# Ledger of designs, part 40: designed miniproteins, single chains, continued (4)

Each design is a single chain, and the fold is of that chain. pLDDT is the mean over its residues in the fold that is shown.

## One batch from the design tools (miniprotein)

Design m13359
Fold by ESMFold2-Fast:
Structure m13359 (fold): chain A 88 residues (1-88)
Amino acid sequence: MEAKRKEALAKAEAYKAELDALSAAGVPVDAKTRELMAKYIANWYLAKGLITEEEAKEIIENPTAETVKRVMEKIREKAEALAKELEK
């Protein structure tokens, strides 16, 4: 898992830098920007262990807002469950 996490982190950082540059230039969200955002999100959350490789693959293969929203909802549910366990 270490090599995969390191690869995912490096890819996420590269995609984030490209997205930040596009955002700074005032480029509107188009198909290419959505693909970059999906790849960034998938690799970042995979590197953090928040999603599975299967979930990351789903985002990358189908980089749509709907797919990203679905995965983000799963992450949110995991975070909420953890928060509730900490606050007994």
Scores: mean pLDDT 71

Design m13360
Fold by ESMFold2-Fast:
Structure m13360 (fold): chain A 57 residues (1-57)
Amino acid sequence: STAEYLAEQKEKLEQQRRRLEEIVERFRADPEATAEELGVSVETLRAMVETYEELMG
């Protein structure tokens, strides 16, 4: 049903948000190690964190 489909999409978005929160916390603890684990540059990860903080602030 459409309601079940929308509920599944909401769960996926919540899961993605939790992952972003975890990344932000890990970045604050160790930016370089976090970037290396994610396979991105520190600059790219910093931009992602700044975007997330802008959305939350």
Scores: mean pLDDT 80

Design m13361
Fold by ESMFold2-Fast:
Structure m13361 (fold): chain A 67 residues (1-67)
Amino acid sequence: SMKEEELRRKLNILEYEILKALNAKPIGLPAEVADEEPLSPEEVLELFNEILERSKPKSEELKKLAE
């Protein structure tokens, strides 16, 4: 399993990449995220699986946050 600090860092990078692809402003993200290397497709999948595994009983809550 991924450490909490590493999970949080990678989540911020992924959110920044998604917002950038949607041409949206990365409001609420640390400024340092803009200087980070983009996650590889394999890292994105690993991150997604880690989140799903940790939140299995609360998947519905994550869906609300994504909207």
Scores: mean pLDDT 72

Design m13362
Fold by ESMFold2-Fast:
Structure m13362 (fold): chain A 57 residues (1-57)
Amino acid sequence: ATVALSEKELKAVIIAVNRSGLENATDEDIEEAAKEVGLSPQTVRAAIDAVLAARKA
C-alpha cells in the first residue's frame, strides 16, 4: 500500500527513525522531529504508525 504523507510528515518520519529505526522510534526522536518540521508530536507519531502499517502489509 502507498502511504500518502505530506513533505513535512515524511521529513519528520525520516528524522525520527534515523536514530532508532522505524519499529523503535522513541518519544524523544518523535518530539525532535515534530519540532524540526513544525508539526505536533501526535501528527508525527501517526505518520510513523502509517508507515509501519504499510510495511507490515
Scores: mean pLDDT 73

Design m13363
Fold by ESMFold2-Fast:
Structure m13363 (fold): chain A 90 residues (1-90)
Amino acid sequence: MEKSGEELFEELLLRSFRFKGAEGGNPKGPVLTVQDLLENPFPGVLEPGEKLTLENLPEYLKRFMELIGRPLSDEEAEKMARYLVENYSS
């Protein structure tokens, strides 16, 4: 079953980090905004010479989630990216 952007965001929180102002997840995890993620992406996700932008954020999230053992469809990655941009851009 495909998940909502909110459910995908919750899985990201439970695995690695949480976004500023989000409820749940690990309270000792790092607190990030989308801007923080764009400026300091996690190592091992991007190809050499590639940079993280809002346009490639869905692809980045898909690769990241695959690395942590929770692969996303293209539609799920797009939903998660939209949810993050709309709710945690600052």
Scores: mean pLDDT 64

Design m13364
Fold by ESMFold2-Fast:
Structure m13364 (fold): chain A 70 residues (1-70)
Amino acid sequence: SASRAAEIARLQAEAEALRAQQRDHLAQYTALANKAASEGSFEYTDAAVAFTRQAQAQIQALRARAEAIA
């Protein structure tokens, strides 16, 4: 139905926005990790990993919702 198609499209758009946000955050944390490595610190790498895991879980939840609607 048109309503289901619209909801699926919305969830897909949300997932793509989260992926773009994840890439932007990873780029920021990569820059911080490179700086930290030159300074002998690694806390920024752990932060990047934690963010990636959280974003991936949200993307998977949106995918599951889209599949349930389709």
Scores: mean pLDDT 71

Design m13365
Fold by ESMFold2-Fast:
Structure m13365 (fold): chain A 96 residues (1-96)
Amino acid sequence: LEEKIERLKEEVEKAVKYSYEYLLDPNNEEAKKKAEEHVEKATELLRELEKEDPEKAKEVLEEVLKEAYETLLKELSKDPSLAPVIEELKAAMEKA
């Protein structure tokens, strides 16, 4: 169970990073392909967790979404011009 949770978190983090790279450069076909591969792996791991323990899978999904948000903020923070976007994302999370 714990190993699958760690793998799910890793796959989601990679999916977010590659999706962001593709968003910045739509001609980066490698980033697009890697984003799709990691999304697929994350989906498979989540489905297996749901079969094993549906309640735990729900908790893990919430944690994974929070970590995906943190990964996105980290990538956005590498570009100083995106500071306003980072502030908006933080404000949205505070309201949720």
Scores: mean pLDDT 74

Design m13366
Fold by ESMFold2-Fast:
Structure m13366 (fold): chain A 87 residues (1-87)
Amino acid sequence: MKAKKERVDELIKRAKEAIERADRLLAEDAPVATLVEVMSELVDIATELVKLQIEVEDDKEMAERIHKVIKEVSAKIAELRAVLYAR
C-alpha cells in the first residue's frame, strides 16, 4: 500500500490536473459531451478526496490540504454544471 502522504500528494496532483484540463476545455468552448466527461472525472476525484480526508483525520495539516482541494474541485464542478445547464 502507498503511504498516506504519497496518496494525498498523488490525489491532489490528479485534482489540480483535472481542474486545469476543465479550464482549458471551457476556454476552448468544448462540446457538451467533453465537458460532461471532465465533470464526471472531477466528481470521482471529489469522492476519493472525501474518503482520504477521513483516513488522515488525525493529521490536521493533511486534512486541511485535502479540504482546500475539495473546495476547489467542488467549485469547478459547480461552474461546469452551470455552463452545461445554460447550453
Scores: mean pLDDT 84

Design m13367
Fold by ESMFold2-Fast:
Structure m13367 (fold): chain A 70 residues (1-70)
Amino acid sequence: SEVEDRLGEALERLGVEGKITAEQARKASQAYIDAMNAGKTPQEAGDAAIDALRELGHDEAAEEVRKAVS
């Protein structure tokens, strides 16, 4: 899916830039997977991943992901 691909690319880029850890990237990806398994749309699942990053205190990383999946 386009949202899933863009999310993965954005999380990898943020990790390479040192803006998030691999564990934080995994938590964001897990939030996406959990939302999709709960029957949410890819767009809603993308929002869940963004919310996970915000809850971890990474507001700037969350904003970059939001822009990437929009």
Scores: mean pLDDT 86

Design m13368
Fold by ESMFold2-Fast:
Order: sequence, then C-alpha cells, then structure tokens
Structure m13368 (fold): chain A 78 residues (1-78)
Amino acid sequence: SAAQEAELKALGARLQQLVQQLQDLHDNGAPKAQLQAVMQQIAAVLDEIAKLRPDIRAKLEAELKALAKHYGLPDVPM
C-alpha cells in the first residue's frame, strides 16, 4: 500500500541517518557505549523494516551482525 511504501521510505531514511551517526562516532573515537546505543536504535529500525518485509528479515539480521562485528561491538538482537 502507499502507506506501507511511505513508512518503508521513512524507515530507510532513519536507517541511513543512524548508520552515518555510528560512523561519525567511530571516526571521532567516541566511547563504545555510545556506539552500542546507536546500534540498538539501528536494530529497532531494522526490526520495523522486517515487520513490513518479513521476506528480508534473515538478510537484515545478517547485516546487523556484520555491522556489529565491523565496529567491534557485541551482537544486538532485532
């Protein structure tokens, strides 16, 4: 539906903003606790996307795990 498409677009924009925030925090040497807080927000957005797109949930879970590994952070459940 048009409403679901609008919601996915908004979630996608929020995800891009959070990923950029995570990168900026990492580049500025922010404490791991701050990076972990942003990772939890990313996990929440990915879970919302997966509720609208259950077909890609496994892919989103794998991407979240890869992101955590890339930044040396513990795994975060979606």
Scores: mean pLDDT 91

Design m13369
Fold by ESMFold2-Fast:
Structure m13369 (fold): chain A 87 residues (1-87)
Amino acid sequence: SAEEELERLVERMEEVMEENRDAPRADLANLAAVGIHELAEYIREKKLPKEVAERALRRVEELLRRHGLTDDPLVQRQLAILREIIE
């Protein structure tokens, strides 16, 4: 289902960030930003319900906290776009 695919996109983002955990912070922030962008586009394209999208957003925010990227400007910009799409 589209919901299961969204979950796989979040899991892929988590795997990519873990594989690159030793990369410079700027590179890890770029990977996170790309992942958030892919999630936002998928939610928009599939017209996923707000509840499903908000669940994915919560998982992404937890992942960003784990990697210390919550205050990165590029990450914050992509999160703002994702939140706008969910509204």
Scores: mean pLDDT 88

Design m13370
Fold by ESMFold2-Fast:
Structure m13370 (fold): chain A 79 residues (1-79)
Amino acid sequence: KKISAEHLAAATRFSMAEISFAVAKRTGLLSPEQAERITALIEEAAPLVVAASAGTASAEQLAQLDAITDEIERLLREA
């Protein structure tokens, strides 16, 4: 199956958010509470990321993944 631009974009955005989180956590920019909240969001996104990377995610699943990515980005900006 061909991976669509939407699948690739959603998976890429999430991966960038994960990298940003790892850097912020390692450099001490996040409180323990912020780190725990973002970790929970990453865990919630895990099956959606797998589906997006495989090109099998539905439009609804991609929208949900984007919403979770947006929330992670928001929390990182508030750090």
Scores: mean pLDDT 83

Design m13371
Fold by ESMFold2-Fast:
Structure m13371 (fold): chain A 90 residues (1-90)
Amino acid sequence: MAKATAVYRALAEAERERALELEARWRAAVAAGDRRAALEAELELAKLQKAIAEETLAAVKDSDPEAAARIEKQIKLLEERIAELEAELA
C-alpha cells in the first residue's frame, strides 16, 4: 500500500482502469434501480480484487510471510463476498 515498485504501479494502473469502468457500471445500475446489474458489477469488482490479491500473494509468498498472511485473509473475505453476490444473482 504505502510502497510500490514502478512495475507494480504500472500493473495497478491497468487494473484501476478496469475497476473504474466497473464502478461506473455499478453507479449507473444503482441510479437506474437495476438491482441485478448492480450486483453483477459488484461481483465483477470482487473477482477483479481477488485476482489482484492472488497475484500479489504469489509474488510475496516466499519473501514476506506477514504480507502473505494479510493477503490470504483478504482473499478469504473476497471469496465470502463473491459467494454472497453469486447467491443473490441465482
Scores: mean pLDDT 76

Design m13372
Fold by ESMFold2-Fast:
Structure m13372 (fold): chain A 61 residues (1-61)
Amino acid sequence: MSNEETVREVLLRLSPEAVRALLAREEALLQQMKADPSTPQARVDRTERNVAIIREVLAEL
């Protein structure tokens, strides 16, 4: 899903365990992107925003 709002809605329907698994996956991806100097900053910023949204949703579950 491309829209932050839609991502948030989907995450709220998942179990807390599924949301935690997704957070771990996105955090690992972010670390990998930051370790790769060829990754565009815009892509890093987008992944950081996704991690923040997942963390917010997890706090609501």
Scores: mean pLDDT 78

Design m13373
Fold by ESMFold2-Fast:
Structure m13373 (fold): chain A 100 residues (1-100)
Amino acid sequence: SRMDEIEKLTKSSNDVLKYQAAVELAEEGRLEEALEILEELEKSSNRAVRTRAMVERAAILESQGRLEEAKAVVERGLAESTDPVDKALFESVLEHIEAS
């Protein structure tokens, strides 16, 4: 039932619900499916969803030892951000990855 509910959310027109589904997929170990949805959400018209998707995708990539790919996602997010809060978040995540 929980997995059926998650799969329904992955098909939602609501990007916030799709983001939630991607996080739940990652928690269930379905990392490749989570990465596909997060990559799609990086193109969302919703700034908060784009930022969260980039951060979550970087976290998954880092957990897989894919440090250069994780760094590239965060560096793109930093370069594309105009909001000081988003910039500070990406800078913090980048420092964490570079310490790995």
Scores: mean pLDDT 86

Design m13374
Fold by ESMFold2-Fast:
Structure m13374 (fold): chain A 72 residues (1-72)
Amino acid sequence: SMKSTEATSQVGLTSYQAYQESLKQGQSWEEAEQKALDAGLEEARKNSDLVTEEEALTAAKVVITTLKEKQA
């Protein structure tokens, strides 16, 4: 459970970084969201025994939603 929690946290962090980098480079909100989701999924695939793609998408979406709310 601890290692699965670490894998999920890493997915969230990777998605957060991809989203922020995309926005800093002047990309659209839609592009930033897509890059964050893609980055989270790629990170999850490195630890597919600890985190599922569905769990990774959920973690990434939580991060994106939180960042959108902060900027609204």
Scores: mean pLDDT 80

Design m13375
Fold by ESMFold2-Fast:
Formats: sequence, C-alpha cells, structure tokens
Structure m13375 (fold): chain A 63 residues (1-63)
Amino acid sequence: MKSIEIEIPESASGTEAGEKVIEAWVKAGVSEDEAAERFNKIMAEMSKKGGTIQEAAQEAGKV
C-alpha cells in the first residue's frame, strides 16, 4: 500500500496547501480534476467538524 506525505508549513495559505496536495496526487497517477474533487470533499468534511485547512491537507496527504 502506498502513502503520500505532504509537508505543509503551518503558515501556508489554503491555496498553497491545495496546490501541494494536487501536485502530489498527480505525481501518484491521479488526474488533476480528480485530485481537486477529492481535496474539496476532504475540505468540506473538515470544515463541518471545525477543522483547519492544514488538518484537511494532512488527511488528503495520508492517502
């Protein structure tokens, strides 16, 4: 099983975090459109729980 780890600075903007996640997934063989869709879904879930963009990016980077 393959894991993707993405290093996101604590001061990173939401846009920068999203770009890093999408780039890592594209390198792993996911299309850019599919990567964006997955990240938006994780962001929406974290937002509903009161989580941060960094937490959403860490969840996305774990898969």
Scores: mean pLDDT 68

Design m13376
Fold by ESMFold2-Fast:
Structure m13376 (fold): chain A 87 residues (1-87)
Amino acid sequence: MAAEIEKLKAEIKQVAEDLIKKLQSQPWWSKIPQEVREKIINSIKKIAEEAIQLIEQGDFDKARKLMENFKKKVEKLIEELNRLMQE
């Protein structure tokens, strides 16, 4: 139980870190104003923290759904911006 909770929390932190790294590696990332970049990164961290709190409360389904929906939104944004920057 405790090991499973710690694994899920680590998994959420890893997803957030991977999303931040993916965003920072995009060619358009440096074209975004620093203030906006910081707000985006802080938003990712905040969503991850909210998902971790849900896990600590035993609400694993809500935590997974929150992270899955957020990951899909970020990945879609990256795809759309990459497409626009290549054209």
Scores: mean pLDDT 79

Design m13377
Fold by ESMFold2-Fast:
Structure m13377 (fold): chain A 74 residues (1-74)
Amino acid sequence: VDEDFAREADSAVKAAEGSIKLAEQYAKEGKRNQAASYLTAAMLYASIARLGGKDEQADKLLEKVREVEKKMEA
């Protein structure tokens, strides 16, 4: 794996985690449009993490996205 790609993947994991945290907060506030925007960003960053070889971390990030979506639908 390209070392630069691995570094970008690590940054993407952190960005996805931050986006999920913001999405969870906006969802709790009833701001569904803002929450959805951050969930979309988190999914994009999870995809970048997967491309950089962080498959397990990407799977965990996508699972957290699904948990937030489920809470928004309830």
Scores: mean pLDDT 81

Design m13378
Fold by ESMFold2-Fast:
Structure m13378 (fold): chain A 89 residues (1-89)
Amino acid sequence: SLVDQISDILREQGATLVQAYSVGDKEIVIGNFAEPVDFAAVIAELEALGFKVENLQPGKRASLVAPDGSRVAVTLFQEKTLVFVITPA
């Protein structure tokens, strides 16, 4: 699943805590880090998995389309928290 793929990326990038939950039709994945996140490295990992970047605000936010057509919004908060919102196709 996309939740599992994103959770795995967060853990590989050094997340100390990864949480996932559903809200309505959306899936939310949150990664918390002890050190500042390399946002560009996270985006590069998603692109390597076939995600397409629609919008990018470097170091802050991105909107991507997953290979299955789902829309993914990612936001970096206070350099150490990544929040992913997955909206199904």
Scores: mean pLDDT 88

Design m13379
Fold by ESMFold2-Fast:
Formats: structure tokens, sequence, C-alpha cells
Structure m13379 (fold): chain A 69 residues (1-69)
């Protein structure tokens, strides 16, 4: 959906511009399990990262990642 695509672009941009290995996003509503799986799959396919793990605690989306060197 357009909403998931917009979130994906926001998350990817934040990961690429972060100096850390973790970012958090406050969402207006919780993602469904299917949306979480799709987001995890797409981010894990990005060549800039060795590992990506997506977690959700309520409306807080937490993304852990390792950059490829």
Amino acid sequence: SAELEALYEQVLNALLNSSGDKIEFELDRELTPAQLVELQRRLSAEPEFTEVNVDQQGKTLIVYFTRKK
C-alpha cells in the first residue's frame, strides 16, 4: 500500500543517514504482522546492510541494523 511504501522510504532513509545501529519510529497506529514481515523482507534485501531486524512495541517501531563494509 501507499502507506507502507511511504514508511519504507522513511525508514530506509533514516537507516542510511544514522551513525548508530538502531533507530526508533513512533507510529500513528501499530503495523499488522503482514506489514512487519514485508518491511523486514524489503529492508533485508538492501545491499547496504548485512543484517536488519524489525521489532514493534505498541506503536514504537524499532529497527536494528548492521552496515556492510
Scores: mean pLDDT 82

Design m13380
Fold by ESMFold2-Fast:
Structure m13380 (fold): chain A 68 residues (1-68)
Amino acid sequence: MKLSDEQKQALIKAVSESVNKSKTFEEQEAAVQASVRAAQQSVDQGLSPEEVYQLSLKAGQEAIKKTQ
């Protein structure tokens, strides 16, 4: 359940990229929440930092699209 330093860096990178693509505060909030949730689920499944990055990024981008 605790993120490793590598998984934390992967999540920060994914959140930053998702937020950078958002246009409104609501999109930014949705992206952050979705990315963090995806990262937590990935860590619980024992996934690698690369997988945490990919899943968190995808979740953030999908949340932005659903908010639009």
Scores: mean pLDDT 78

Design m13381
Fold by ESMFold2-Fast:
Structure m13381 (fold): chain A 72 residues (1-72)
Amino acid sequence: SNAMRKARLERALEEAKRYVEEGKKQGKPSQGIVKAGNILLEAAESQDELAELSRRLADYVKELGVKIKPEA
């Protein structure tokens, strides 16, 4: 069922968000982001799914005030 798959992807995103929050609380925001990215990578079955989940996670990271250094 597409509904069950969407629910699984939403749970993965919520888990990823918790890793970002925990990383921020521990003073290790980069480690939290890496763990979050791995959760999304394991959950996504297509590049389009990964891109959408990654966009939503990035928006949440910005809401938390975590600065991602742009790659030089």
Scores: mean pLDDT 81

Design m13382
Fold by ESMFold2-Fast:
Structure m13382 (fold): chain A 87 residues (1-87)
Amino acid sequence: MLSLAESVENMKKTILETAKTDPAKAADLARLYMMILLQELRKMGAPEEVIAEVERLAEEAVRAVENKDWEKFERVMERIIEILREL
């Protein structure tokens, strides 16, 4: 079973790879993956403060993909992964 942090790293890679050929699909994948991540955190009973911070970062990640700001997207995803490793 993949750790949640490893799952998010794979999500990041899939979004970036998809963006090379289909940026609109990459944005759709970002929205889907961030929704899945937040659902998993809630199911796992993660602390409320962690869920709130990841939710804010997830919104920033989706917006970065929509704006094609790949540097910001990578930075935000790295911050999410860091938070998940601390769980």
Scores: mean pLDDT 86

Design m13383
Fold by ESMFold2-Fast:
Structure m13383 (fold): chain A 88 residues (1-88)
Amino acid sequence: SAAAQRALLERQLDVLEEEAKAYEERGDLPMALAFLELALHVSRQLGDTERAREYEERIEKLREKIAKDPAKSAQAEALLARLRAELG
């Protein structure tokens, strides 16, 4: 049912948000970015425009931090390319 699908996506979003925070706290910014991009994808599937906007803002801030480190930037690009392939 549509209600069951929505409930599943809501639970997935909660897990993705927790993982993004955990990786950010550990300083693994590329992994945190990957999980935020997944959270953004799920929030868009839910039609939750407010949460999607919050994730977009967090992604922009995190990309700015990552851009200062070439090794982390390369790792982030590789992870995002892999995610794009899986989500397409």
Scores: mean pLDDT 87

Design m13384
Fold by ESMFold2-Fast:
Structure m13384 (fold): chain A 92 residues (1-92)
Amino acid sequence: SMKIQELLKEMEKLLEQAKQAKNLEEAVKQAEKIAEITFEILELVDLPVETYIALKLRVIGLLLDAERAKNIEEAVKQAEEIVEIAKEAAEL
């Protein structure tokens, strides 16, 4: 899907912005935007209900971990895992 490819490109740009963040708050904000795009990708992919629920809960958990991160590196790590979930879902 062209829209999914555009969303994946937007996520990669946000991840680079998270890695270049000047403070923790900026990194967390990028992680939140990445999670929102990931939820949009999950809605666009025709996933089995059980797979959709499992991936959505995993993304929510990673977003909560990012929001509770003590430093930029921890927040970026959670954002990277969310991006990986989105990429894997896009291949299903």
Scores: mean pLDDT 89

Design m13385
Fold by ESMFold2-Fast:
Structure m13385 (fold): chain A 83 residues (1-83)
Amino acid sequence: GAPAPRIVDAKATENKIEVTVENPAGQPVLVRVYDVETGELVGTAFADEDGKATIENLPKGKKYRVEAVGAGGRSEPVEVETK
């Protein structure tokens, strides 16, 4: 089957998360961001042609779980914290 996408970098600033994904399948990759405390989906973005996605307008001082979903399945999640 197609390989799953991998998150190779995730950076949180005060109000945004910037994600870089490796997409060996060459199919669309959707980045999903969840609030760790509530489990709620707080943002999504498709990765661009360079494998980059940005989720903006996030509350400060919170932990988020980031995952990437593509044709080969779901990436291992990563956690980031906004300041």
Scores: mean pLDDT 82

Design m13386
Fold by ESMFold2-Fast:
Structure m13386 (fold): chain A 64 residues (1-64)
Amino acid sequence: MSDAERGRLAKIVGEAIWEAEKTGKPLREALDEVIDREEAKHGLTPEQRAAVRAWGDAAAADIA
């Protein structure tokens, strides 16, 4: 995975955290919505989707 690709996945996680805080949604739900939106606009491979989901789950654990 390239550094640019990792940066893109990190932005997805950051956007999900922002939406969760702003809307009161669970982080996992916000993350799913941001992933689906990003996949629709720019495409995501199954591997990229799995990686960003794992990053989001790790971030949620750190916040809890």
Scores: mean pLDDT 77

Design m13387
Fold by ESMFold2-Fast:
Structure m13387 (fold): chain A 83 residues (1-83)
Amino acid sequence: SEAQKLYNEGKYDEALKIILEQIKKEGEDNPLLLLQLSNVLLGLGKYDEALRYAEKAAKLFEEQGQTEMAELVLGVTKSSLAG
């Protein structure tokens, strides 16, 4: 996605704007958008907010039967907070 390209280029503020617009259009129940939001917030140093959205994304992945993705999301967020 365009947000992913901006994120890969380190343009976190621009990526954040696109992700927030997509959440506004699609709602807060898309775990992939919440994961992308969490990753951008980590890039911006907003660790508390990033963890909150990662936990919400993981819960939604579990509710959709994507248990492996939920475990991966929490693991990546915890390792990012340790580094």
Scores: mean pLDDT 81

Design m13388
Fold by ESMFold2-Fast:
Structure m13388 (fold): chain A 74 residues (1-74)
Amino acid sequence: AKEELIAKLREAAAELREVDPEAALQLEILAHEVEKSKSMEEMLEILEAAVNNPALAPRVREVAREALKFLKES
């Protein structure tokens, strides 16, 4: 679950790297925060914070929303 989630975030970052390098960097940071998390509760809080953060690019918030849904269904 966690490893799959990190892989999905990093894949999204790789896809955006050429099109939107700022969004790609934000997704790489998000993946790193998820990797450092110690519990499922902490992962949920990190992703929910990303979804609700207006400073993040809209594409990053969309990916975070999909990641949150994936984690809840896992």
Scores: mean pLDDT 82

Design m13389
Fold by ESMFold2-Fast:
Structure m13389 (fold): chain A 104 residues (1-104)
Amino acid sequence: SAELEELLRRFKEGAENVVEEMKEMVDNNDTDPLKLSALDLRLVGVVEDVMLLLRKAGDEKSLEEVKRMSRELNRRLRTASLAERYELVVEFMKQLIEIAEKAV
């Protein structure tokens, strides 16, 4: 459980950082493609962290749900405005946190 608690802590910190940075971009109307690309890579890393947590917890059902949710998010992000991207990512992270907390 100590390893799962540490993975949960790192995941939550990563999720909060992505949400905070996206909020700053929305508030500043900052559409820099390099910053958006960097955020997309960090979002991938956060999803990989929660998937690692779920694999170590043996929660295969939640792992498959996270994979499905991630595919749906990626489809919606392709045509989303910056403000829509923020709302989608906030809701996605909220759902991932609930899934991860229940697995630990």
Scores: mean pLDDT 88

Design m13390
Fold by ESMFold2-Fast:
Order: C-alpha cells, then sequence, then structure tokens
Structure m13390 (fold): chain A 111 residues (1-111)
C-alpha cells in the first residue's frame, strides 16, 4: 500500500495540492513509526517539505518534530537535533511560541 500512497501523493504534488500530499506522508510515517522508525522519519520529512510549500507552518513544525522523534528511535540523535530545530523554526513562523521553545529545549537536551 505504501507504493500506491506515494503515487497518489505524487499526483497531488503535480496538481499543487501540497497539504493533501503532506497528509498522506504523515499517515505513512505513523503506520511505520513503531516498526521502521528510519522509514517513518523519511516520510515525516517529506510531509514537512510539502507543508512548507503550502504555507502550513504549524503542520510543517509538527512533521519536523515527528521526524526528529523517529530519528531518535532509529538511533540518529544528530539528525534528530537538526529536525527539532527546524520544527521549532516553523512553530515560530506559525506564532506557536510555546511549542517552539519546548522543542528547542528538547533539542538542546539531546545535543
Amino acid sequence: SAEAVEKRADELEKKGQYEEAGDLYIDLGRSLAGTDPQRAADYYERAAKFYEKSGQYEKAGEAWHLAGDAYLRAGDPQRAVEYYRKGAEFYEKAGQTEKAEELRRHADAVA
């Protein structure tokens, strides 16, 4: 089913429906978060980039945060820190100051 969902997301991207494409990648990431955290992280990263393109900054922040958490589970804390900092930046752009500060503190604790 991942291949079919990826094809659907590609079709949505070609139509400029970036938020919907991001939502599909979030669903893929969540389906794999417990069994394949590295692949989940890759899907969350793709979702974050689509949310960026659609101007959905709070969703982009959430997706980068989820990617960071997935990289921690995959044993890559360095990449997790990078993605937490990206998530915080997008939360700040969305006016979500409290979420941004919390995520920056989390990144500093992992660094």
Scores: mean pLDDT 89

Design m13391
Fold by ESMFold2-Fast:
Structure m13391 (fold): chain A 94 residues (1-94)
Amino acid sequence: ASEEESQKARKHIEQAIDAWTAGDVERAVEHLKEALESAQKLNDLGDYETAINLLDMIEPVAEAVAEASEGGRELLRQIRDLKAEAKTNYDAAV
């Protein structure tokens, strides 16, 4: 489960980068949302470390997209909020 969600997220991150590079901001936002959903699922499953690692990969792409998109700015906020939550959960579990 965790490995499958991680693989799905990585594929969506790659697709978001490709879309962003091609100038397709809407597609980049859609793929980042899918990657964020996978990170949320991992956090909900208690796999906080994998969730944090994925969020660290997503955040730079979301920062770039946020410069051109309100949707990107909202995603960046959600990514940072989830990363703070996952880190708090990780620290409490360890």
Scores: mean pLDDT 86

Design m13392
Fold by ESMFold2-Fast:
Structure m13392 (fold): chain A 98 residues (1-98)
Amino acid sequence: SERRNALILELARVGGEAVRVLEKAGLTEQAAEVGSLTDAAIQAIRNGDLEAAVAQIEQMIEVLRQAKAEVEDKEAQEELEELAARLDELRRELESLA
């Protein structure tokens, strides 16, 4: 599916950006967790398990919200908030395909 492939590519991009922002902030454990959740969500989409993919994206959003509370840098806080919003949009698009 062209739509499914587009969602996978966008999820990989957003997840990769989230990992980079978290690593720059020194949140290496959260970065590793988001990376793992991104890979798992992509695999779930490829396998047609949209419910599992949604659950993994929801976990990514929670990690980013917790990370935002731990960082003092306003730019990093704004980047994490924007990434969480983009993940929520992807989650909603994925739910519409289920």
Scores: mean pLDDT 89

Design m13393
Fold by ESMFold2-Fast:
Structure m13393 (fold): chain A 69 residues (1-69)
Amino acid sequence: PTGGEIRRVAKKYGVSYTLAQAILLAYGLLRDFGWSDEQIKEELKRLFPSLSDEQIERAIRLARELIEQ
């Protein structure tokens, strides 16, 4: 995703830029690769070590909502 896409998601959901990046990555992993929540959580923890476990779980939930619309 572009910086513009990330900023748009951050503004839309009222989340930080970093959390918006995590949401978009989780969305892609769920949609294109069918990753489980546990697999995504481990990958997001590795890529975004500044995010708490709670923030990562929120990113996965928001990504799932985007898929289930």
Scores: mean pLDDT 82

